# Designed miniproteins, single chains, continued (3), part 43

Each design is a single chain, and the fold is of that chain. pLDDT is the mean over its residues in the fold that is shown.

## One batch from the design tools (miniprotein)

Design m9478
Fold by ESMFold2-Fast:
Structure m9478 (fold): chain A 95 residues (1-95)
Amino acid sequence: LSKEELEALRKKAEEYYAKGKEAFAAGDYLSAIKYYTEAITYLLPVVVQEPTKENLTLLAEIYRNLGDAYKALGDDESAQRAYDIADELEAKIAE
């Protein structure tokens, strides 16, 4: 992917992340999960090609918020998986 394509994907990820946070604040946890998952899908190619602290931090934040949304629905197993990924990403940032 070109730098222009990566920037477009990152902006799309940020837009879906914002929608996810809005849904979560409204108590719409199913929509929050959907939007956070879409944000991750757009951000993954960016993180793979540009594993910067900024991109890793954003991905970790989205996974943490995804975990919170799953936990709010009582899906503790999916919540823990999301939190574990966020923790792993945060460990990479600390290196």
Scores: mean pLDDT 90

Design m9479
Fold by ESMFold2-Fast:
Structure m9479 (fold): chain A 72 residues (1-72)
Amino acid sequence: RREVLLEALELILEGKYQEAAKLLQNDELTTYLMTLPEERLRLLRELIEAGASAAELQRRLHLTPAVARYLA
């Protein structure tokens, strides 16, 4: 799940939204990630790579529950 999310974040940062949507298979999460500014997407990617937990991501970035649900 974390590896899939990292790949999807890279695709979104490249503007490859259809590929990211197919990879995630989660419309709520994909739509939410598309609403985030580029700097927030980059920070989210860096924190996931550093091993941050779903709870830490939600607290630090004020992320919607969609990210935490996907990682559970």
Scores: mean pLDDT 76

Design m9480
Fold by ESMFold2-Fast:
Structure m9480 (fold): chain A 73 residues (1-73)
Amino acid sequence: SSSLQQKIKELEEELRKKEEELARQMEAFRKISSDPNATPQEIMQATINLLRLVGEIVDIELQIKKLKRQLQS
């Protein structure tokens, strides 16, 4: 339906934003992990931020997959 198509579009837009955020957080992690002055706490926080964001992306991808299946059968 058009309503399901609109919801998929909104989720795909959200996914793109989260993927851009992930790219930025990965670059930040690369900088922190290569910095000899980085503390274990900074590395831990950057790792937690990446894992949280990956989880959010997976959740959105699963929602999109479910809705697309509803459109195709």
Scores: mean pLDDT 88

Design m9481
Fold by ESMFold2-Fast:
Structure m9481 (fold): chain A 93 residues (1-93)
Amino acid sequence: MSLEEKAKVYELLAKDYERGAAIHEQRAADLETQADNLRAQGAKSTPEEAAVLNKQADAYRAQADSHRQGAETFRKKANEAKKKYEELKKEIE
């Protein structure tokens, strides 16, 4: 495999990882919106109903945190791939 071909692989990997990070961030945002909606419903509900809705909201926030960690992992991989791409480009004559 040429240096040019290797550089192209890392360029594509960086783009794929950036896309993965964006998907995780969007999922986290959606889960936070769902948690906010459940808390708003709880505020209008009986104390027993509010307790159930708040537990569901907490579960969605935990899932959102997990997705944010996934996004950070993908961003790190994207940065590593981008760095490798830039290193290979410097060696291309």
Scores: mean pLDDT 88

Design m9482
Fold by ESMFold2-Fast:
Structure m9482 (fold): chain A 60 residues (1-60)
Amino acid sequence: AAREAAKARLAAAVRRLLSSQGASQEEIDAAVRTLLARVEAGELDPERLAAGIEAHLAAL
């Protein structure tokens, strides 16, 4: 579904961002887990957040 695709897109964007900053695999996994939990709670829009991270990465 569109929401599952948006969550996967967000997870990929977060992994790329944190990896570019030298974060460990444990830190990346924890951050992705926390963000996806907040998406499930309705606190975050996964499409908007993924697009923002992707735009930031494209500017690097």
Scores: mean pLDDT 82

Design m9483
Fold by ESMFold2-Fast:
Structure m9483 (fold): chain A 94 residues (1-94)
Amino acid sequence: STFRFRFPTEELARRLIEAVEMAADAVGSQVTAELAPSGEVTVTLRTPGVLRDREATYEIYGPSGEKVLTVRIRIGASGEVLELEVEFHNPYAP
């Protein structure tokens, strides 16, 4: 599956790429992630062979312990990506 995201900073884009790669690795998926000059990140996931349902959740925190990203990935029994959820937490929101 292919997912596209836009980010306000390159640092957040890199953190998302890392979190998605970690989540995909935990469920046995291969990941390719690219950052376009427009600031758009494209994530492509591949699943090797026959897998049972697997789920991984990764949380990324800032230096003061604030949660900045949550990444969740779920792989179905057929090895297909069933769900990729990315939640951005604005630590500076009121």
Scores: mean pLDDT 61

Design m9484
Fold by ESMFold2-Fast:
Structure m9484 (fold): chain A 71 residues (1-71)
Amino acid sequence: SMEEELRLVTALQTIRMAEALREAGLEDLIGAEGLKAVAEAETLLPLATPEQIAEAERLVEETLRELEALR
């Protein structure tokens, strides 16, 4: 279903974003809501396809580049 697919893609993006922020030293930007979202998203990770992960990575890389430009 579209809602299920959207939830899964959002979960993957959330996990990848948190990983990227942590690796970049920007872990404080994740915040309490972000940490909660990551925990919830991790329960959905086993359902993710490699294709969905690749798509999430592309979006996260773009967003992280924009965030780094603000530092």
Scores: mean pLDDT 74

Design m9485
Fold by ESMFold2-Fast:
Structure m9485 (fold): chain A 70 residues (1-70)
Amino acid sequence: MVEEDLELFEDLLDKLLKAKNLSKEEKIERIEEEVKRFIETAEERNYPEEDIKKLKAELEKLKEEAKKRL
């Protein structure tokens, strides 16, 4: 489950990074919004607390890596 969410998030990051109509600041804001949305969705789906912690940590890593690419 967490792995599937991470794959979806990585796909979304790739699309956001390639978007020509968004500024660097807008891309960062959307990435941060998506991190929040993924966490909220996992909580709504009643993921175990440990899985939510893992998801938060991995999403944060992916966010920071994406910001380095901008």
Scores: mean pLDDT 83

Design m9486
Fold by ESMFold2-Fast:
Structure m9486 (fold): chain A 92 residues (1-92)
Amino acid sequence: MDELAQKSREKVLEKIKELEEKAKKELSEEELKEIEELKERIYKLMLEAAKKENLLNPELEEDAKLLAKGAALSNSIEELKKLVEELEKELK
C-alpha cells in the first residue's frame, strides 16, 4: 500500500517535470512569470481552504504545492485566473 502511494507521487513528479520543460520551450518569460504568480496564489488558497477545514499538516502542504504546480503548468493563463476566482469565492 505505501509502495503504491510512493510510486503514485513519483509519477506525479515526473509528469510535473515534463510539463515544466514543455512550458519553458513554448512560453515566453512574461507568461512563465504570470504562471508562477498564479501558482503561488492557487497554493495559498489551497492552504487557506485546508486551514478552514482543520486539515492542514506538513504532508498536505507538500501535496498542495505539487497540485498547484501541476494545475499552473497544465492550464492556460486565462483558465488559471478563473480557477483563482472560483477558489476565492469558495473561501468566503
Scores: mean pLDDT 73

Design m9487
Fold by ESMFold2-Fast:
Structure m9487 (fold): chain A 79 residues (1-79)
Amino acid sequence: DERLVEEMREAARRAGERARELLIKGDIAEAQAVAAEALERVTEEAKKSSPEVAERMVEAAERILAEALKEGAEELKKK
C-alpha cells in the first residue's frame, strides 16, 4: 500500500532528523542507535506487506536515514 510506504518515509525522516542533530552534537553512538532502531521498525512493518511494498519501504527508509547521517557527519567534520 502506497500509504504505508509514505508513512514509513515520514517516520524515517523524523528519525533521521534526530540522528542528524545528535551527530552534530557529537553523540555518534546515540545517533547510530536512533537510525538503527528506526530501520528495524520499518523492517518489522514491511513484513505485513507484499514483497514489492516491503522492498520499497525498507529501501526508502535506508535512503532517508543514510542521507541524514551523511549530512550530520559532514557537519561534524567541520568542527
Scores: mean pLDDT 81

Design m9488
Fold by ESMFold2-Fast:
Structure m9488 (fold): chain A 76 residues (1-76)
Amino acid sequence: MPSDEELAAMFEEIAELALRDVRAAVERLRELAKQYGLSPEELRRRMEEAYIRVHGESGRLAVELLRAILARHGLP
């Protein structure tokens, strides 16, 4: 399992990608999830939790923003 710092970095990659191309963000999430033997939903949950642990309150805002972007596009 990746470290909290690695998971936080993955969250930033996915979040930045989602702002430009939400479908590319979802494909990247699926690729990473497959590498770690997780579902995309489980990997996203772990990345969100790690991002909040690493960045605190500002991390929570970023997590909520990513959730809103993905939900608006009907994606996981």
Scores: mean pLDDT 81

Design m9489
Fold by ESMFold2-Fast:
Structure m9489 (fold): chain A 119 residues (1-119)
Amino acid sequence: AARVEVKSVEVDAEAGKVKVTAHLSGDFPEGTTLTAAVAKRKADGTLELVGYAEPQPAAREGDNVVEGKAKGIRKGDELYAGVSAFDDDGVVVATGAGRGILPEEKGTIELTQVASGGS
């Protein structure tokens, strides 16, 4: 089955940039694209969108880096990064999500897997 594992997020808060690394394994069709979204947990327990990457072509196996824009990320934020894989018709093939706490406003964090799924 198709699987997406969200491994890490690289943040540059001053530059307004985010890079999400996702590992693809299993059966992905030709023309697969990846999107990424990064959210932070607010004091009320809800998630706020702080980063987004537009659809980007994927290697169908191995590590992929999905690059996007970020706004409102701060040191100490609890981040959730989600990645969705789409076929060339725009149908979701698989999704993954990871969680981590950002120690600095510039750097890379490894994420704990919190969700994965395939279609």
Scores: mean pLDDT 83

Design m9490
Fold by ESMFold2-Fast:
Structure m9490 (fold): chain A 72 residues (1-72)
Amino acid sequence: SKKEELKEIYDRALKAVRRHFADAPPEAIERLQEEFRKAYEEILKKTDDFDEALSNFFRKLSELVQRFLEEL
């Protein structure tokens, strides 16, 4: 289901952040993961527009990662 796909993407994103940014300050990693959680929770409120919500989620994750990299 689209909900399961979204959850899988979220879980993979959290794992990727922990793996790829292990040398970043712990506080910065925690903030990024919290922003991912907020984005995920917003999408969970949408039951009828999962395809659009999923695309928006991917865009949001990409924006958050880019900003994180620019702030390092």
Scores: mean pLDDT 75

Design m9491
Fold by ESMFold2-Fast:
Structure m9491 (fold): chain A 102 residues (1-102)
Amino acid sequence: LSKEEAEKIVKEKARELAEAARELAEYLKDNPEARELFEKAAETFEEGEREAEKGNIEKALELMRKGIELASEGLGVVDPEASEVFRGIGERVLKKLEEIAS
C-alpha cells in the first residue's frame, strides 16, 4: 500500500464515520442526550477528515479516536451492550488505520 493510498483510506474512513454519526444523530433525534453526543462525534470526525486532507494523519487518527469515544457514549445512552461492542470495533479499526499509515 502506497503512502498516498494510506492517506486516502484514513480520509475516506473519517468521512464514512462522520456520515454514520450524522445518520445516528438523526435517528436518535427524540433522545436529546444521545443526539448531542452523536452530533459532537460527527463534528469531530469531520475535523479528522480535514486534517487527513492536509496530510496530518496522526492528528486525524487522534480525532477519529475522540469521535469513536463520543459515539460510544452516545450509543451507551440507548444501548450499553451495543456501546461496548462498538468501542471494541472502533479500537480495532483505529489500530488497522495506524498500521497502514505507518
Scores: mean pLDDT 85

Design m9492
Fold by ESMFold2-Fast:
Structure m9492 (fold): chain A 70 residues (1-70)
Amino acid sequence: LVKVTVRVPAGKALAFVEALRAAGINIEDFLGLGNGVLEFTVKEEQLDEALIRRIAAELGGEVLSIEPVE
């Protein structure tokens, strides 16, 4: 699994998750850390870093980290 942490503007968390799902990215876990920071996990074979960064940027946010969970 790969853990992805992003920051999105207030009220955009659901829009971000729906955009990932619409793009075919299956989220294993999802949690909010506060201040617009969201953490989720994806399988390595479904990790599209460029797509995730683009979706975050389109919603006014950014990717903070992408790291393996092992």
Scores: mean pLDDT 80

Design m9493
Fold by ESMFold2-Fast:
Structure m9493 (fold): chain A 73 residues (1-73)
Amino acid sequence: VREVTRATLRILAETEELISLIKDEELRNQFTKRLSALKKRLADAVNAGDEEEVRALLREAQALLKEAKDAVK
């Protein structure tokens, strides 16, 4: 549980750094909103002890990271 949560937080932090490098302001704002929503959902899932939701959020964070990497190109 703590390991999955830490992994998700690291991915979200890396994603946040990549978003800051996106030159298109509208696209950057869209990614920032998605990142904020994901952070809120992660906090709620951790507080609820919902391990399945935390795992789902890890997968969602990984997908967002991939999209952010593609957006920086």
Scores: mean pLDDT 83

Design m9494
Fold by ESMFold2-Fast:
Structure m9494 (fold): chain A 79 residues (1-79)
Amino acid sequence: MREAGELSIRMNAALARGDKETAAELRKKFEELEKTLSSDEAIQVVGISMYHMAAYIDSGGDVDKATAESLALLDERSS
């Protein structure tokens, strides 16, 4: 769960920056991990991705701030 959540956050950040190459590499790694997730873990990863998008909007497009906040939330849920 935590590794897939981190990949989802980093993929969203790369897409927001227009870094399509990095986003594609991260997506490939994410898809491999996604196949190993339970339904509950998949829901948690979706929740983290939605949180990242909300933080990005709330910050006025600050990808670095949104990424830091999302990683902090992921760490809390993984402890």
Scores: mean pLDDT 80

Design m9495
Fold by ESMFold2-Fast:
Structure m9495 (fold): chain A 95 residues (1-95)
Amino acid sequence: GLVQVEQLLEELSIPAQLQQDFISLLSNIDNSFLINESIRALKDILLRFPNKADRQKQATILIQKLLANPDNPLQVLVDWHVQDGIRLLKKVLLE
């Protein structure tokens, strides 16, 4: 739930104001699917980026995109996962 999002934002070293804005967005929409997909995306960033600065940068980009599209945050997550899948496919296909 939102507590897990808050813990992940702290672990990713997201600035306090951006954390508050994002938690407010998720709380106002009150969509369990959006919350769970956000948790999944943030956990994926933690697993894929071993460097703290890179993790913070990627998570900040994702959160800013979600905040910029408050009317359709699920589309942002779909687009994020599609781009992530393309990147993984390229990595597998390249020597």
Scores: mean pLDDT 77

Design m9496
Fold by ESMFold2-Fast:
Structure m9496 (fold): chain A 74 residues (1-74)
Amino acid sequence: SWEELEREAIERAEEASEEVGEVVRRTIEEMKESKTESEGWAKLGEGVREVARLDPERAAEIGGLLSRALQERL
């Protein structure tokens, strides 16, 4: 389920750092509040870019989890 993917993304982010965890939680919230598919993908992209600045090694994994979660909502 997309809830499981979101939970896994948060867990992986928190393993990296508290700051990365906060970015991922905010990104998920913004994706949930998005009114269009395009807006949801834009918010995901912004969040992944911020994760990449803080922890580039984790960005691909977290981005993959969040992308799959968003796809399951559609």
Scores: mean pLDDT 83

Design m9497
Fold by ESMFold2-Fast:
Structure m9497 (fold): chain A 87 residues (1-87)
Amino acid sequence: SLEEVLALIDEARERIEAARTVGEVLATMFDLASRLQPLLSPEARAILAEGLDRAVALARAGASTEEVKRVALETLERLREVLREEA
């Protein structure tokens, strides 16, 4: 349901905000992607995949935890927007 998907996104947002390392941010994003993949539209799935790819690329480039968090949180906000429009 939409309520379950939004609850998972909210849980992930709280975990990302509390994360102290790049590894914790990425682990949260990968867990969210795994749990949501079968529940999302193609458009919503693409947004999550794009955001995850950007977060991974920044981490590989040695970006700070704050930079990786910013991209992850922006991805979750874009995902919420699309889900609200699809409802």
Scores: mean pLDDT 87

Design m9498
Fold by ESMFold2-Fast:
Structure m9498 (fold): chain A 84 residues (1-84)
Amino acid sequence: EEKEKAKEVQELLGEILVILQDYEEGKIKEEEALKKLTELILRLIELVGKEKTEEYINKLIEKSSPEVQEILRKAWEEALKKLE
């Protein structure tokens, strides 16, 4: 049960890392990165809930540059707004 969800979480986190890398390299604009990150975060929340998703996002923030930390925080905030 948790093992299957962990694999799906790893796949979604991998997609998030690709978006963050493309954003840092200037391949995508902030608006596009924010939209895609928000969608992936919402999928994580659906899969494992808000609490576990927040843990994953915080771990990514700890390992990221200040610019990436800012966009991750914005995407998390936007995802929470969409749950309302």
Scores: mean pLDDT 83

Design m9499
Fold by ESMFold2-Fast:
Structure m9499 (fold): chain A 65 residues (1-65)
Amino acid sequence: DYAEILEKLKKAQEELAKKYGKEKADKFAATAVKEIEEGKSVREALEIGAKEAGIDPEEALKIFE
């Protein structure tokens, strides 16, 4: 369910903003949404989003769970 994925992504964005700041967290979420819409798996989209934003991909994946 895409709506459930977006809700989880929003919560991950809020948690990552506490550690990395709002700008990096916003870039992560925007990139992840774009990559999902372009047909990447959720996991791949989160990894790409984290790398683009300068966030640890492993940490982003853990928070998203």
Scores: mean pLDDT 84

Design m9500
Fold by ESMFold2-Fast:
Structure m9500 (fold): chain A 82 residues (1-82)
Amino acid sequence: MLPTAEELTRIPGVGEKLAEQIVEAYKNGEFSSAEDLKEKIEGVGPKLAERLYKVLTGEKSILEVEIEIGVEELVEAVEKVM
């Protein structure tokens, strides 16, 4: 149940090249935590690394991550006007 590179591109901030790099590194066992992912894959911030790692391990679906990001963007937008 490992997500494909195409499925990872559904996460905001993840392009095709980054998604391919993440999937390949994970398949090769190059990282075992969100922190390792952040250290090994350039262009991934700590919060995005945590989300990506949970998707790769099956702790979260891509849809759940999309919803969480959408909610965070909405909260940030509301906080800017309040």
Scores: mean pLDDT 75

Design m9501
Fold by ESMFold2-Fast:
Structure m9501 (fold): chain A 78 residues (1-78)
Amino acid sequence: GPLSLEELKARVEELFDRLDTNGDGTVSTTVFLVALVHDPRLRLSSEEAWALVKAADKDGDGTISREELLKAVEEVFG
């Protein structure tokens, strides 16, 4: 079946940690979108990935924090 909300949160956090190579607590919106679409563990469509990224980047600054990401998962998939 589809991933549970809890499982999806866990997997997007893992992805965020892998992409936050500089340890600054933020990831580029574009880099994260590409990674979401191509991560076989998440199985998100391009539309779902875009919706998540758009919800996470509320400031429109082109970066996503971990807190913004987790709130966006709840908004889009909860």
Scores: mean pLDDT 78

Design m9502
Fold by ESMFold2-Fast:
Structure m9502 (fold): chain A 83 residues (1-83)
Amino acid sequence: SMARREEARRLLREAGRRLTELAQAAEASTDVATIRQYGDEAMEIGRRAAEEADALGDGIGASTALMLGISARVDAEVAARRL
């Protein structure tokens, strides 16, 4: 339904905002363990957003949320390896 699509859109927007904040925090950090922790937190946000989107009937939104979490964790690992 349109209402469930709107709920999924708001959920994904909130998850995206949190992931952006974690990415900025990771980029500002010079501590490898802290950067990796931000990446793990981002993955968890993505997983939870995926479960919530799936519950709303948005399988594509669920896949997108999971991929955002995975990408954020990969970006954090790349940042950590550059130190």
Scores: mean pLDDT 86

Design m9503
Fold by ESMFold2-Fast:
Structure m9503 (fold): chain A 82 residues (1-82)
Amino acid sequence: SMEEAKEKLIEEVEKLKNFSEEVKKELIRVIENSTDLSTLPMKLLFTLTRKLNLDPASLQPPRGLSPVETSITLLRKADELA
């Protein structure tokens, strides 16, 4: 369900080691306000690149992942680069 997907994503945000609480709060807000999981990876990508001043190309996920899997991959990759 969307509720289970959001809970899992929020747990992944809380596990990030190199992000400030302000960045984590913004990521959680983006997740909570999502009405369509298919657009969530792009919204997270834009938030991550803006807040961490990263090149979007550095966060390109592997193809064939679900929206939730893509979102988790983006969060973990950004944490490694922070």
Scores: mean pLDDT 83

Design m9504
Fold by ESMFold2-Fast:
Structure m9504 (fold): chain A 76 residues (1-76)
Amino acid sequence: EERLKQLERAKQVEEKVDKTLGRAVAYGIVEKSPEEAGRLYRQVVSGEGAADAQAELDKAWKRAKEEYERLKNEIS
């Protein structure tokens, strides 16, 4: 319920605002660390260690999408 709404917001940011920002938001939700999510986002946009930071965000994004689909299927 609440987690589904948080993940839906992250998907909307990823789709309509900025892919990297949306994935960082999803990282903060899945890992329960908004501070770490912000750090990884800054690394991607600054270019310093961007590839490693992007890989972490992409991994968390994949998990967030899988969780979102499960939660969505449990509703109804």
Scores: mean pLDDT 80

Design m9505
Fold by ESMFold2-Fast:
Structure m9505 (fold): chain A 64 residues (1-64)
Amino acid sequence: SEIVGAERVERLVRTLEAYAANGRDLAATAAALGVSQATVTRHLREAERLTGLSLDELVAALTG
């Protein structure tokens, strides 16, 4: 992207790290981040769309 989406990338990484750390539990991830489950789901879908990777691949990339 022409705009350095640093805030978007930071949000993406933070959400995926929290998702992995909470055993891929949406409710636990939402509680850990202080947001709704709908917000977590939205950010995870945004991550998949922006990268073209599945959630499993994204979690593996961050934890490997």
Scores: mean pLDDT 79

Design m9506
Fold by ESMFold2-Fast:
Structure m9506 (fold): chain A 95 residues (1-95)
Amino acid sequence: EKELELDFLRGVAVLTLAVLKVSIEKYSKFSKEDIEKINRLIDEVERALDAKDFDTAMKALDELGKLLRSNPEATEEDIRLVENLKKIVEEMKKL
């Protein structure tokens, strides 16, 4: 049952990361360099979640959140997606 809950939360996290990636690449006005850095951080979160390394996933999400908050092209919605991802990872860590 806890394993099914972990799989479900991981699925939600992966979908949320995909939505964030599409939002940044298609709707944001970020520079190519910033997009590459954001994609690197998203890939790091996905790899960390696959490895069940929730501390590394949280660290990458914190860095991503700081990058978005420091960039005037970031939307409030993009920041909210990162905050939701952090909550999902915290719930996964409790299981």
Scores: mean pLDDT 82

Design m9507
Fold by ESMFold2-Fast:
Structure m9507 (fold): chain A 70 residues (1-70)
Amino acid sequence: MVKAKKVTAELPDGSVITVEGGDAGKALNEAARKAGYDRPVKLTVETDDGTITVEGPALVAASEALAKLF
């Protein structure tokens, strides 16, 4: 189980969605839902082991980030 300190999704309009704490998978899913699955985002996941950044449609970016964490 990987814990996320913070998940940040940056939208093309400059809006930022932040989800803090808890399970990384849950935080990633929540960030993707709030962004809108089809919207392009820059998604950053901060964990105790480091930081991962992925760009693309929110659903794809969240899935790629999750794969990199596990």
Scores: mean pLDDT 78

Design m9508
Fold by ESMFold2-Fast:
Structure m9508 (fold): chain A 89 residues (1-89)
Amino acid sequence: MTEEEKKALEEEHKALIERFRSRLQEVGDRALQKVLESGTAQALLDASKEIKREADRLAKEHPQYAEEIRRLAQEVMAEVAKRFAKAKK
């Protein structure tokens, strides 16, 4: 593999990972709004389920990135939980 081909593949990979992050973050933001409106621990659990469902869907469509997608889903879930905890103060 040439350096140019390697760089192009790395850029394509980064673009795909950013698309997955953006998609999961969009789901996370919608879930966070519901959590903030209800203020319940149950809403946090529901938010986690919605994020995981989207991650599972993306992983099914892109199995070569399944592990990266799961990591991104964990990051988004952690962000939702953190922002909920901050809003409760």
Scores: mean pLDDT 78

Design m9509
Fold by ESMFold2-Fast:
Structure m9509 (fold): chain A 64 residues (1-64)
Amino acid sequence: MTHEELVNQGIKLSEKSKELFEQGKKYKEMGNYEMSKKLFEQSEKLIKKSSDLVMKAGDISHKN
């Protein structure tokens, strides 16, 4: 896998994580805590995987 492919996959996972987090907030405000919790857990898993891919690509030097 190329550096570009790793970074692009990381970005896609980060965007999906953000969408799930916003959906989770919406469900929490609606009082649907079960869906909210599930969405937050999925968001957290995706952001962790995104971070791992970006770290692997070596493209976080601006945070170091």
Scores: mean pLDDT 77

Design m9510
Fold by ESMFold2-Fast:
Order: C-alpha cells, then sequence, then structure tokens
Structure m9510 (fold): chain A 77 residues (1-77)
C-alpha cells in the first residue's frame, strides 16, 4: 500500500515527502481494514501538510471515515 501510494503520486508528477505518502497509505490501510476511527485520526494529521494534494486526499479520508462511523455530514449547499 505505501509503495503503491508512492508510485501513484510520483506518476502524477506530485512532489510529496515520503513521510506524507506513508501516512496517507497508513490512513487508507486503516480505512480498508475497518478501523474508521484510526483512519480518521491518521488522515487528520495530514490536514496541515504543505502539499495541497496531500491535504485534499487527507480531507477526503477524514470525511469518509466520519460518515462511515455514523456521523451525519453537514447539509449539502
Amino acid sequence: MAEEARRALAEAGIEVSDEDVEALAEAQRLFDAGDLEGAARAAATLLDSPNPAVRRAAAGLVRNSLLALGREPPAAP
């Protein structure tokens, strides 16, 4: 998973630190394993990333994890 995430980001031409890639891969792995609370916590640490692509991916994982935990999303605009 971490190796696949690194490869995908590199192929997209996105400059990402190895730490951010590994943290995203770990959050995704937790989500896939059904540890939704762990996935949300891991992804939330990346919301302060200087890389906007990492922040967007992390925000998506946080949102999906919270929705899967039974938290209602804010009303659609």
Scores: mean pLDDT 70

Design m9511
Fold by ESMFold2-Fast:
Structure m9511 (fold): chain A 65 residues (1-65)
Amino acid sequence: MEEAMQRVLELAEGYKEKGILEDVEFRDDKLILRRKDNSPETASVETALALEAIAEGLSEVEVID
């Protein structure tokens, strides 16, 4: 699971650098994404990261605004 979590975090860091996500953290077996806003771009990134996390075996993704 560690390598899968690192991969998802690396992807999320890329989106954070592009200014699409405010913050990303992994806490209590959950990936927590803070959205920058409610734009369609932010929603698309959230969906992509959630699908990637599920594909890597992570079961929980929480999105906060």
Scores: mean pLDDT 66

Design m9512
Fold by ESMFold2-Fast:
Structure m9512 (fold): chain A 73 residues (1-73)
Amino acid sequence: MYDLATEILREIRKLLKEGKPPEEAVREVVSRHFGDEAAERAVKLLKELDKIPGFDINTAIGRAILEVLKELE
């Protein structure tokens, strides 16, 4: 489980460095691993977390991915 979360976050970070927006990077990587429903759930969580003042985008991404993985077990 921990190894999978680390791999997903590494892939998202690579796409962000390539200039992909956070929502698109999260959707693409999560969809490849868990399908479109999990990807849309992750993007929805990311958008909600990104609205919190003082929350940086990397923290929001990490929180959204961990929450989706917890729901999937």
Scores: mean pLDDT 78

Design m9513
Fold by ESMFold2-Fast:
Structure m9513 (fold): chain A 55 residues (1-55)
Amino acid sequence: MKLKLLATDSETAKNLETGEVLTGEEASELGREKNLVLESAKEEGKNVTLTYVQA
């Protein structure tokens, strides 16, 4: 599984595949349930795109 999140503020991130907005708590829980690890983080101004892959 591959997950891309767009973080535009400190509290929420948008899942770029589904369009769902996740809180930090929800994103953390999803990572634990899906056994995801961070592959890359790309910072562009105020936005950070985080890419997670299954370990």
Scores: mean pLDDT 70

